Designed miniproteins, single chains, continued (3). Designs and how they scored, part 106

Each design is a single chain, and the fold is of that chain. pLDDT is the mean over its residues in the fold that is shown.

## One batch from the design tools (miniprotein)

Design m11908
Fold by ESMFold2-Fast:
Structure m11908 (fold): chain A 58 residues (1-58)
Amino acid sequence: DEDERRLREAERRGDRAMPLALKYVKEVEEEFKKQGRLDTTSQSEIGQKIQELIEKEK
């Protein structure tokens, strides 16, 4: 719900980066959760993976 509100706000502003970031955050967190790796140490790795996915979209 909170992510959906942020997506709508970003679309309203013409910000394409925020919708992509929120999409990949959800996908990467789900993957890491399945692997049992959602902890403080994994946060930096999750961020790196999200950044790689955003870069790949360019």
Scores: mean pLDDT 67

Design m11909
Fold by ESMFold2-Fast:
Structure m11909 (fold): chain A 70 residues (1-70)
Amino acid sequence: SVRERAERAIERARELMEKHPDDAEARREMEAMIRLLEEALREEVDELMLLVLIIAAEGEVFVLERRAKR
């Protein structure tokens, strides 16, 4: 479900923060993303809107993971 995908994105963001505790910028980005997704789930936004936010979040995680591996 879209909700499960959102929860998975939040989990991935938390895992990234845990693996890179000294990367303050990555932590800040991940915290903002987690908060946004948690708010969207709490507000019960339209499934399409939630999906757009999930895709944006997944892209952010991908970019930050690649940056961390440099």
Scores: mean pLDDT 78

Design m11910
Fold by ESMFold2-Fast:
Structure m11910 (fold): chain A 65 residues (1-65)
Amino acid sequence: KELYEKYFEDIKEEVKELLENGASLEDVEAFIKGRVEAAEKALNMPKEEAEKALEELLKLAKELS
């Protein structure tokens, strides 16, 4: 769990940086989806954990945009 949390914290910081640098919400959402899919496959992450992370990261991107 702690490993997944740290990974998602890193993605949150990247999302903030992309939005601050003028990336569109659409581009940031695509970035988030790709990163979560890659993590799910590479780390053999449970589907429920990947779905939760995806929802939280997409909500964060929308709130910051």
Scores: mean pLDDT 78

Design m11911
Fold by ESMFold2-Fast:
Structure m11911 (fold): chain A 68 residues (1-68)
Amino acid sequence: AELYEVTKNNAVNTTTGEILKPGEKFVLDNAKEVDGFITGTGRLPNGTVGKVLAGKDGVKKIGDAPAS
């Protein structure tokens, strides 16, 4: 899995409805880049798990995390 940090407001859409702010971190399982977006199954700061659509310019990969 990949570890990402949010760098911009409104950069991440989740099926859980959680809104991520700049500086928050999340884990993506099965991360895939499509048309300038990064998609996958996200583990979010509030402890929820859901599908994620993140704007490539609004997040940065900061490392790897264990898959789950």
Scores: mean pLDDT 80

Design m11912
Fold by ESMFold2-Fast:
Order: C-alpha cells, then sequence, then structure tokens
Structure m11912 (fold): chain A 74 residues (1-74)
C-alpha cells in the first residue's frame, strides 16, 4: 500500500529527526490502524516534506508536500 511505503520511509527519517517526524509517525500509524489510509498518507507525506526540507532537499520536500495536499483531497 502507498501509505505503508510512505510510513516506512518516514520511520527511517525518525532515526535522524525524532523531534520533527516522531509525532507524525505515531499519528500516521494510528490512522492506518483505523483504516484511514488517505489521512495516514497525508500525515506521512507531511512528515517526509518537513524532514527533507530540514536536510536542505527542497525539491524533494516540495514533491512530498504536493503529495500530502493531494491525499487530503481524497
Amino acid sequence: MEAEKALAELEELRKRYPEIVGPLVDQARKLLEQGKEDQALAVAYTGLARAYRHEGQLEKAREYLDKAIEAMKK
């Protein structure tokens, strides 16, 4: 599932930026457990966007932010 892949990538970033992505990992997992895949995906992509922006990967951060916005519309 798309949300599971995004969450897995976010958990990798948690190791480096627990303060930035930790709460979002926990939130996305709870949403997935509740069957709220689109909301979980939006949260996961938001976390990815923030982490990559913090690393200075602005293009990648922008791509994930756009994906988060798209997921919120579903």
Scores: mean pLDDT 80

Design m11913
Fold by ESMFold2-Fast:
Structure m11913 (fold): chain A 91 residues (1-91)
Amino acid sequence: SLKEEAEKLLKEAEEVLEEAKKNLEETENPEAKELYELAIKLAEKAIEYAKKAIELAEEGKEEEAKKALLEAGVYLGLALISLGVGKLVDK
């Protein structure tokens, strides 16, 4: 269901947020810091849209929920890229 997809994406976005925050705290590389800070902001947006998608799905607003889920997916994808590049730079 849309709700189950949004809940799964929310969990993934929360995991990305926590990893990015931990890596930001531990890194001394200024380029990696910028990428982890970007990953945090993007993951926070993914969380916001995923929560919105859950609420809209519970209200039966299927088309609005799909749009919110798509936004959440885009932000999660960008957060994963930013985190991944940050980890490569941080090595």
Scores: mean pLDDT 91

Design m11914
Fold by ESMFold2-Fast:
Structure m11914 (fold): chain A 92 residues (1-92)
Amino acid sequence: SKELAERAAELAMEVAKLGAEADAPATAATAGALAGIGGAAEAEFFGDAAGAARDAAAGARVVAEHSKDEEQRKKARELAEEAERLAEEAEK
């Protein structure tokens, strides 16, 4: 679905931004940001909503595990859960 791909791209870009801004070790912040960027590209250029959502969820989980900021960890968990639900919907 084009709508699912667009939603996956939006979630992935939020994960990319959160990873880039994360109060985390550079390797963890970079991993989160790159997973978000890669997910957005998968959705935008390949229409792969499920793949994009899975990558967004993985990136968000990295931020949730490694950020020292409680607000960033909470937002990362929320984004991961939303992305995981979107991946399940897209895999139907």
Scores: mean pLDDT 86

Design m11915
Fold by ESMFold2-Fast:
Structure m11915 (fold): chain A 52 residues (1-52)
Amino acid sequence: MEELKKLLEEVAGRKDVRLDDDPFSLGMTPEDLEKLREKAKKELGIELPERV
């Protein structure tokens, strides 16, 4: 989970993110979200749910 939080912080460009945060509320684009999903799957072996 800590590594997932780090990926979220990197992609969102901020340090105070929570795993429950909506990625779009963090200013992420759909493309950023897709990159985060691919990175999390490949690097951490976890799957992220879609957020609206």
Scores: mean pLDDT 65

Design m11916
Fold by ESMFold2-Fast:
Structure m11916 (fold): chain A 85 residues (1-85)
Amino acid sequence: MDAEELLEKAKKLYEEGNYREAGDLAIEAGQLAAERGDIELANEAGKLAREAGLKDPNPARGAGLAIAGIGVSIEAALRTGGKPA
């Protein structure tokens, strides 16, 4: 499954209220997008992971997802030879 497929699956899980799995898949999608230099997709995935974290009833897990989402966006920016946006 590529980054786009993972992000679509994560979006569907988020719509279904499965924030934990949505966040996990969004992080995976963002990591793959960052690896290929796709800043737009990595930022979209990072945003979804952050939103899923905010909706998660477990605050420790939610905080972890939000931090991971930010990290994915920064990594994508760095891999394109630019500074983090």
Scores: mean pLDDT 73

Design m11917
Fold by ESMFold2-Fast:
Structure m11917 (fold): chain A 83 residues (1-83)
Amino acid sequence: VPRIDPEEVLKMIEELGKRKASLEELIALALLAAASESAEAFTKLAKVAAKEGDIELAIYLLEQALKLDPENEEARELLEKLK
């Protein structure tokens, strides 16, 4: 199956969130979240991007999460706060 394991991607994002994230790491994990088709991964990564001050990337990631799961309350609430 060409899709990566969403649980593995979520663990990578959680580990990144415990330390200072680089923009390159955020972009790499965004690509993995897309490959895993995980709205939760996009939402968690958006929280990390927002913490690092990259609001534009955080908004983009939340929009991708909502394309996969339009009813994701966490993604919707966070997007409204950032725009």
Scores: mean pLDDT 78

Design m11919
Fold by ESMFold2-Fast:
Structure m11919 (fold): chain A 63 residues (1-63)
Amino acid sequence: MKKILLVYADNLETAIEAGLKLHEEHPEYEVVILPGMSKEEAEEYAKELEEKLNAEVEIVDVR
């Protein structure tokens, strides 16, 4: 089962910077950026990704 890191940040710039760093540190994982959405929306999106892709999704909060 593949692992996806979901980067949750207050703004797009912070999300991009954190996402690039995580991709360099964990090239085996897929990194997805979620700027500017609510915590509830991020959790719902993570659940949908787990179900559709049969993957483990970890939310990385970089606020």
Scores: mean pLDDT 76

Design m11920
Fold by ESMFold2-Fast:
Structure m11920 (fold): chain A 60 residues (1-60)
Amino acid sequence: MSLEEALKELEEKDRELVRKLATGEISAEEAQKLGRELIEKYAKELGLSPEELRKLASKQ
């Protein structure tokens, strides 16, 4: 997976988490946990640390 593809998928999944949080399908704590797990998963697939991936994502 390319960095660009991973960032797009991460953004899509993060938007889905925000939508579910807004509709009450999940709690804020669950959304935070799931978001953290997404960062960790994609960071591992890209060979980056979770912190490095968050830094790259935050520039968008």
Scores: mean pLDDT 77

Design m11921
Fold by ESMFold2-Fast:
Structure m11921 (fold): chain A 81 residues (1-81)
Amino acid sequence: SARIQAVIDRIRAVFAQRGGVITHQQFMGVLDQLVDQGVITQAERDAIIAAINAEMQRNRTTTFTADQAIAIVRSALQQVY
């Protein structure tokens, strides 16, 4: 989907600006900014947050690389559509 790809490209750009790794709190802040900018909906944000929380519980991680974040976002948005 062109919409999913646009969201992924925006997230990739944000991670590049932050050195390619962000914390859980920084990831949450990025999602809030994307909702405020109209890039994603509140429902899409909630789906991504649920996927982030599941990944954190499974892998006991508090930081995310760009590739990990992109995989989480793509999976979550595919469940919404």
Scores: mean pLDDT 80

Design m11922
Fold by ESMFold2-Fast:
Structure m11922 (fold): chain A 66 residues (1-66)
Amino acid sequence: SMRDEIHEKMEEAGRLATEARQAIENGDTESFEKYLKKLEEILESLKDNPWAKAVVQRLIDGLKKD
């Protein structure tokens, strides 16, 4: 269902955010950029769900500190 798909995407976004943070803490800028790009792809895929988009946007903002 759409609800299950959104939940799965948010769970994946949480995992990617954790991996991105670990990568930047270890000085792995290449892996950080790859995980960030995947997060932005998930964000775009949630365009029609303002709540889920806001959750993923907060994860991205936390990584960018913007």
Scores: mean pLDDT 82

Design m11923
Fold by ESMFold2-Fast:
Structure m11923 (fold): chain A 84 residues (1-84)
Amino acid sequence: SKLEEEVKEKKKKAEEKKKEFSKLLTRSGYSEEEAQKIADDSFNGENKVIPDTEGGQKYTEELQKLGKELKELEEKLKQAKEEA
């Protein structure tokens, strides 16, 4: 269905954005493991501290938005399957 395709594409976009943020963080002195955790926590809306890097706040906000949008799409997909 179109919703299943949208969920798949949104997941791909979120993964790409996490990789971009992780690369930015590692270039700013974070370890690869710390950078990945910060990106994942941002996507899940669980970041307690925003990284002190240029663009850190912007990437955190963008990942939080992607996480919310993906959750909404998955909810719509579930509702569509229940109505079918």
Scores: mean pLDDT 77

Design m11924
Fold by ESMFold2-Fast:
Structure m11924 (fold): chain A 65 residues (1-65)
Amino acid sequence: MSVEEIAKEIAKKTGISLEQAKTAAKIALENRDNPLEASIKIAQELGISFSQAVKMTKIALELAK
């Protein structure tokens, strides 16, 4: 599944913009081996809570299998 397809699913499930979802998808995929670090980076880049970032990371990594 492409980064764009993963981003569309994140946007659909979380209600964030597609552009924000693309950023989240890229960070999650670049940090596949460390979901905690991915979630921290997503929270910092998007200015969202860590709990929301964890949900986005899980969605991205489940779709990237």
Scores: mean pLDDT 83

Design m11925
Fold by ESMFold2-Fast:
Structure m11925 (fold): chain A 80 residues (1-80)
Amino acid sequence: AEKLIEEGEKAAKEGKYLEAAELYFRAALLYLAEGDVERALEAAEKAGEALIKWAEAEDPSLVEEAKAAKETYLAQVKAA
């Protein structure tokens, strides 16, 4: 799971925000499967932020939807 966070951080530094969001979201699911809700929340937040940055760069009309997706990721992890 930590390796996916590292790969996501590398993708984000390269401006590959959609790839970073996917990697962070996968890390969140793995942490959740391991019972580590706190790390899953951190990963889900990183995924949401990366998705917002992708929307800002590629299609600003999707920013509001990306923000809603971030809230959904966090709510799903908290409910687990």
Scores: mean pLDDT 78

Design m11926
Fold by ESMFold2-Fast:
Structure m11926 (fold): chain A 61 residues (1-61)
Amino acid sequence: AEDLRIKADLYLMEGVFAEKKGDYKGAAEYYRKASELYRQAGDTVNAEIAEKLAEEAEKKA
């Protein structure tokens, strides 16, 4: 569970970095990966946040 949360946090950071570069498609992919990892870790709150970030990035792509 702990390793999955750490990986999810890293994917969220990658997504933020991608958005900063204007890579909204890449950002959405990273946020989706983060959401799935948070879900697998049982962290439903952060999974929902990451999913929402992915949807917002997809709209900008």
Scores: mean pLDDT 84

Design m11927
Fold by ESMFold2-Fast:
Structure m11927 (fold): chain A 70 residues (1-70)
Amino acid sequence: SYIFSEEGQREITEALARMIASILKLSGKSGVDMSHEELLERLIEGLLADPPLKTIEEAIEYAKKKHEEE
């Protein structure tokens, strides 16, 4: 099935990252002081890392840390 292929898993991960980025921006949560595009890119990096981050929360923290490190 496409869902279990590398391409399908990547596509699903990107869709999840976009949803998370949109929710965080709309929620106005303190500490998400980066552009929607940067947040999306960092979330994708964390979720598709090798080894991949295990939780959405870990991916969000990774994005914040990378933004602070510049």
Scores: mean pLDDT 66

Design m11929
Fold by ESMFold2-Fast:
Structure m11929 (fold): chain A 85 residues (1-85)
Amino acid sequence: SPELLEQLKALRDRFLELAENNGPLSEFEKLRKELEALREQAKDDPLLAEAVDGLIAQVELEMLWRQSQEEASRFARELLEEVNK
C-alpha cells in the first residue's frame, strides 16, 4: 500500500530526528509502538513488513543503548550520594 509506505517513511524520519536530537527514551517507546501497529497493518505485504521489521530493530537497538546509559548514570548518582553522606 502506498499509504503504508508513506507512514513508514514518516516514522523513519521521526526516528532519525529523535536520534540526532538525543530525544528521551519515552519518545522511542512511542515510536516503537506506532511501528508495531504499522507492522500488523502490513502483514499481507511481505516486503513492507520486512522494511518495518528492519526499522523496529534499529529503534530497539537505540533504546537498548539509551537504557544502558540511563542505568550507568543512575548507578553513578547513587554511588556519589553514598560517598557524600
Scores: mean pLDDT 85

Design m11930
Fold by ESMFold2-Fast:
Structure m11930 (fold): chain A 81 residues (1-81)
Amino acid sequence: ELSKEQELKVKILEILAENKDKPVTASELAKRLGQSQSTVSKLLNELVEEGLVERTPEGYLITEKGLEELEGLRKRLEKEK
């Protein structure tokens, strides 16, 4: 079972996976998720530390590792009851 924070991380990874070639800002992610920029920035920093997201001057991009982890998380969510 995913915590609310883990659920938000999955949603961030999904948005970035849809935009693999275009950086997305923390502000844009916060707006799309209905969350504060502080909350999203904290989660993005954690995802960068985990190597799942890359920070660029224009925003954030998902890494190959991030795409692989997202696929693993989707498979785990499909088995949750």
Scores: mean pLDDT 80

Design m11931
Fold by ESMFold2-Fast:
Structure m11931 (fold): chain A 99 residues (1-99)
Amino acid sequence: MEEAERLLEEAERLLKEAEEALKKGDVKKAIELAVEAAELAYEAAKLAKDPELKERALELVRRAKEILKEALKKTEDVSYAIGALLRVIGIELDVESLL
């Protein structure tokens, strides 16, 4: 449970870095950080026994998805951004299945 919480904290930090990267125009870095955050949130959801931690994981995955939607509007590599978005949508569905 402490491990799940630590992974969620790391995912939150990566999402903040992704948002900052988008503001600076580093769209590719924002995509990479958002995907990594979603993957960490999913790992946390699998480890969590507390429903509140699973809900937090879902919230972070959804936040990563929104960052990727914004990145898709700004990127020159549309195919890469679409692939990342689809991956995170898949992770969202997997986390929802754990609730």
Scores: mean pLDDT 87

Design m11932
Fold by ESMFold2-Fast:
Order: C-alpha cells, then structure tokens, then sequence
Structure m11932 (fold): chain A 90 residues (1-90)
C-alpha cells in the first residue's frame, strides 16, 4: 500500500539521518548532531519494528561514543540510556 511504502521510505530516511548525526557527533558538532538525531527519531516513529529499534539503538550508541570522545560526558550518558531503552523495546 501507499502507507506501507511511505513508512519504509521514512524508516530508510531516518537511518540515513542517524548516519549523518553520527558523523556530526564525531566532528564535535553537537548542535547539528542533536538536531539530526531528533529529526531521525521523529521519522522513525512512523514504524518501530524490532529490527528498526535495534538499528536505531546501535546508531544512538555510536553518537554517545562520539560525544564521550569529544568530552560531552553528560550527553553521552543520556544517549547511552536512550540506546538501552530502544534495545529493551525491541
């Protein structure tokens, strides 16, 4: 159906946006990384299958690791907790 195609499109776009968020986080661009992460979560909210939740958890954990490496420990803790919650929902 059209709705199923739109959900799949949004899921793929969300994963791409998360990949960009990871790259921004690695660059230390925290403001842009947060913006992209939030946009990706909104897009992903249209279809939260177990597979999607696991993939999102992995990407959020990569963002957390990048934040910690750049000295943003509080944000890293927050995103690690978010990744754990996403994994538990899967």
Amino acid sequence: SLLEREREHNRRLALEVFDEAVEKAKQGNIKEADRLLMAGLILASTDLSPETLRELAEKVREIADAYEKNGHKEEAEFYRQLAERLERLA
Scores: mean pLDDT 81

Design m11933
Fold by ESMFold2-Fast:
Structure m11933 (fold): chain A 76 residues (1-76)
Amino acid sequence: MSEKYRKMSEAAREAAELVREEGPEAALEKIREKTKKGELEKEIGDSLITAIRHGAEKGRAVELLEGLAERLEQEA
């Protein structure tokens, strides 16, 4: 299975927890910071940011991130 999709799935689940605990704004800033520092692959970070922005609010953002993780798990 693709290691890239597995890493993206794990990152999406971690981002969902971050949104649950700190909210979408804080999650966005933390993901951007990790991507800028090279701690998170740019493609993965961009995907997570897109999901959170599309969610607009905490519950929907978590739902989109969990859905992203589930789709990526099928490819991993």
Scores: mean pLDDT 77

Design m11934
Fold by ESMFold2-Fast:
Structure m11934 (fold): chain A 66 residues (1-66)
Amino acid sequence: MSEEEKKALVEEIAEKIEAGEITPEEAIKILEEKGISPYEAAVIAFELGHLEAAAKILEAYAEINA
């Protein structure tokens, strides 16, 4: 997956989280299936200005790894 494809996927997922179309837990599963770590995805979402989605991804990731 190219860097452009990765950013596009993270942006789409972040928008869906903020719209309530998917849960942060479902988003993490999709990202991991594509080889993107939840931490990397949260950083990309933050850089794209999706602060709410970034926070929700990190919170869900921390919870499932507790």
Scores: mean pLDDT 81

Design m11935
Fold by ESMFold2-Fast:
Structure m11935 (fold): chain A 55 residues (1-55)
Amino acid sequence: SAAEIERLYAEALELIDEKLSGEKKERIRASFEAAVAADPSVTLLRAGIHDLEKV
């Protein structure tokens, strides 16, 4: 489900932008983008979104 991965990825990036700021935001965003690039999975994306929503 490439469409589901793209949707979840976009949602995760929006949450990173909304929930985080400064150096921490840039670090977390870069790490997340690298992880997704290496292994784009629905499970990884949903886990990331869930963790970001708790911030």
Scores: mean pLDDT 74

Design m11937
Fold by ESMFold2-Fast:
Structure m11937 (fold): chain A 70 residues (1-70)
Amino acid sequence: MAPSEEVEELVRKAAELYEEALKEEDEEKKKELLDKAIELLRKAKELSEDEEVRAGLENSIKDVEEEKEK
């Protein structure tokens, strides 16, 4: 099994990038941070076997994608 610790690290890093993006005033930098957050969340979801964790990651990805669409 892929390390659950790796999933936790990816989720934490994605959350940090998302928070940075929300505070970023440069549209290009904001989009870059959001794209990085989405990639990390997708990797975490791919590695996760837990249905609750996967559901949470799907919601997080949707939230980041919605922010990117603004």
Scores: mean pLDDT 78

Design m11938
Fold by ESMFold2-Fast:
Structure m11938 (fold): chain A 57 residues (1-57)
Amino acid sequence: SSRITTLQRQIDELSRRAVEAARAGDWDTVRRLLGEITRLEAELSRLRDAVAAAVAS
C-alpha cells in the first residue's frame, strides 16, 4: 500500500539523519530519531500484518 511505502521512506530518511547526528556527536538527536524510527517500525509491522491477513484466502 502507499502507506507502507511512505513509512519505509520515512524510516530510511530518519536512519540517514541518525547516522549524520552520530557522526556529529549529537547523541540527543540520535536518541530522539531512534525513538521515532522504533515507533514507525511498529506501525509498519502492524500494517504488514493487516495486509497479509487481507490477502489470505
Scores: mean pLDDT 86

Design m11939
Fold by ESMFold2-Fast:
Structure m11939 (fold): chain A 60 residues (1-60)
Amino acid sequence: MLLKVVKDYKGEKPDQPDLKKGEILKLLEKKEDGILTLQDANGKVFEIPLEEAKKYLELV
């Protein structure tokens, strides 16, 4: 499953990247606590809560 960044996102945690509008992310896993595991175009894996993801990401 692919997700598109619809608004620029600034990583709030040390492990989170900054994401630019228009980037495509791969959904790797949806955890039971509502956390998404995503991979960016550079292969970096990171986590974002579903609630936060809904504000910045859209299903492609």
Scores: mean pLDDT 79

Design m11940
Fold by ESMFold2-Fast:
Structure m11940 (fold): chain A 98 residues (1-98)
Amino acid sequence: DPAAARALAGEARASLHKAAETAYKIVNDPNATPLEKEVAVALFEMQAAVEISAARQAGHTPLADALRAAQPSMVEAIEKGDLDGARATLDAAVAAAL
């Protein structure tokens, strides 16, 4: 069902946009400790795993695979201080999976 796939993709996109912003703020905070930055990345990766699992459970394998493939590039962008780049990578991956 294309409508169900688009709805789930929209939910994953919104969730991971928010998770990326949260991680970005901590990772690029000069007052954050190395441990706090590591935990922020881990929490982002946990949220990505939740969305990947939700897509797989719903039978949307292309979306699950696209989200998994995008994750390392999103983390790299977050660590480089490029929130817009992280979000653009996610948006392109979601669009390509639909």
Scores: mean pLDDT 89

Design m11941
Fold by ESMFold2-Fast:
Structure m11941 (fold): chain A 88 residues (1-88)
Amino acid sequence: TRALELAEKGLELGKSGKSTEGGRLAIEAGQTAIEEKINDREAIEKARQAGLLSVQAGHEQGDKQGIQLGIAGALSAIGAAFEQGIKL
């Protein structure tokens, strides 16, 4: 799905320390999962992980924007899970 593609890219960016870009993609992945209304647990879980890794990378680099976007990304994924009835 588009949500899964975005979540995987966000996860890659978070792992490579690109906290702001990773957080933005985590947000987009969560929002896309809600829009698609597909019960895609993998996309939602990876979007959550991308957000959390962006928070971690942001802390390591002092990137306050990356931390804020990573938090928003993780919360967007949690919101998508609730909207689709997925229990995390």
Scores: mean pLDDT 81

Design m11942
Fold by ESMFold2-Fast:
Structure m11942 (fold): chain A 82 residues (1-82)
Amino acid sequence: MDKEIEEKINEILELIQKLKEPYENKDYEKLLELLKEIKEKIEELIEYLKSLENPDEELIEELEKMKEEVEKLIKELEEKLK
């Protein structure tokens, strides 16, 4: 795997792991911040993958699904905070 792809995936995974503490503590504002950051990192990785000569289309599809799920969670949390 390209080292840049590996580093971006690891960054996303670390952010996902950070969701556990605010979720258990019902810190919805911090959850929202982390989910927005996760979404941004997923979008950056998708753009990077699409710029490659031979893009990993299966990985792009999985990342786009993950982005859609994160966007849904963001909307649900924004409604809960208002």
Scores: mean pLDDT 82

Design m11943
Fold by ESMFold2-Fast:
Structure m11943 (fold): chain A 88 residues (1-88)
Amino acid sequence: MELIEEGKKAFEKGDYESAKELYERAIAKYEEELAKDPNNLEARSNLANAYDNLGKVYEAMGKKEEAFEYYNESGMLLIEVGVERATK
């Protein structure tokens, strides 16, 4: 949570490089937590949030293709069993 909040603060100030680094660190942290406990719903939700916010940073930097990929990763983490294929 704290890394995501720090990243949002950097993004609001227009510091896109700092925001990117903070969100990338959040992703690494939550990926490690989820690898250790695949049933950690909080880690999964935080990971999805970090991907969504990283997508916003890339979009603000003019990198729309990379932004789209991060938004897609966020969405995939939140899809309920049985509907993931139908969402495409």
Scores: mean pLDDT 77

Design m11944
Fold by ESMFold2-Fast:
Structure m11944 (fold): chain A 60 residues (1-60)
Amino acid sequence: GAAEREALIEHLRRAIAELRAKGYPAAADQLEVVLRKLEAGEATEEDVERAERNAVRATI
């Protein structure tokens, strides 16, 4: 739902910042693509699932 989408957007923003701070710009750029798709309402379920897995790995 909308609350889950907002929570994922916030998590992705934090994950992107952490990846850039760690020196992984390519991984951060990939998450930014998914973030933009989510904000536009264009993300597929596969995009969301991949982003969730990558965001968890970035924030651990």
Scores: mean pLDDT 77

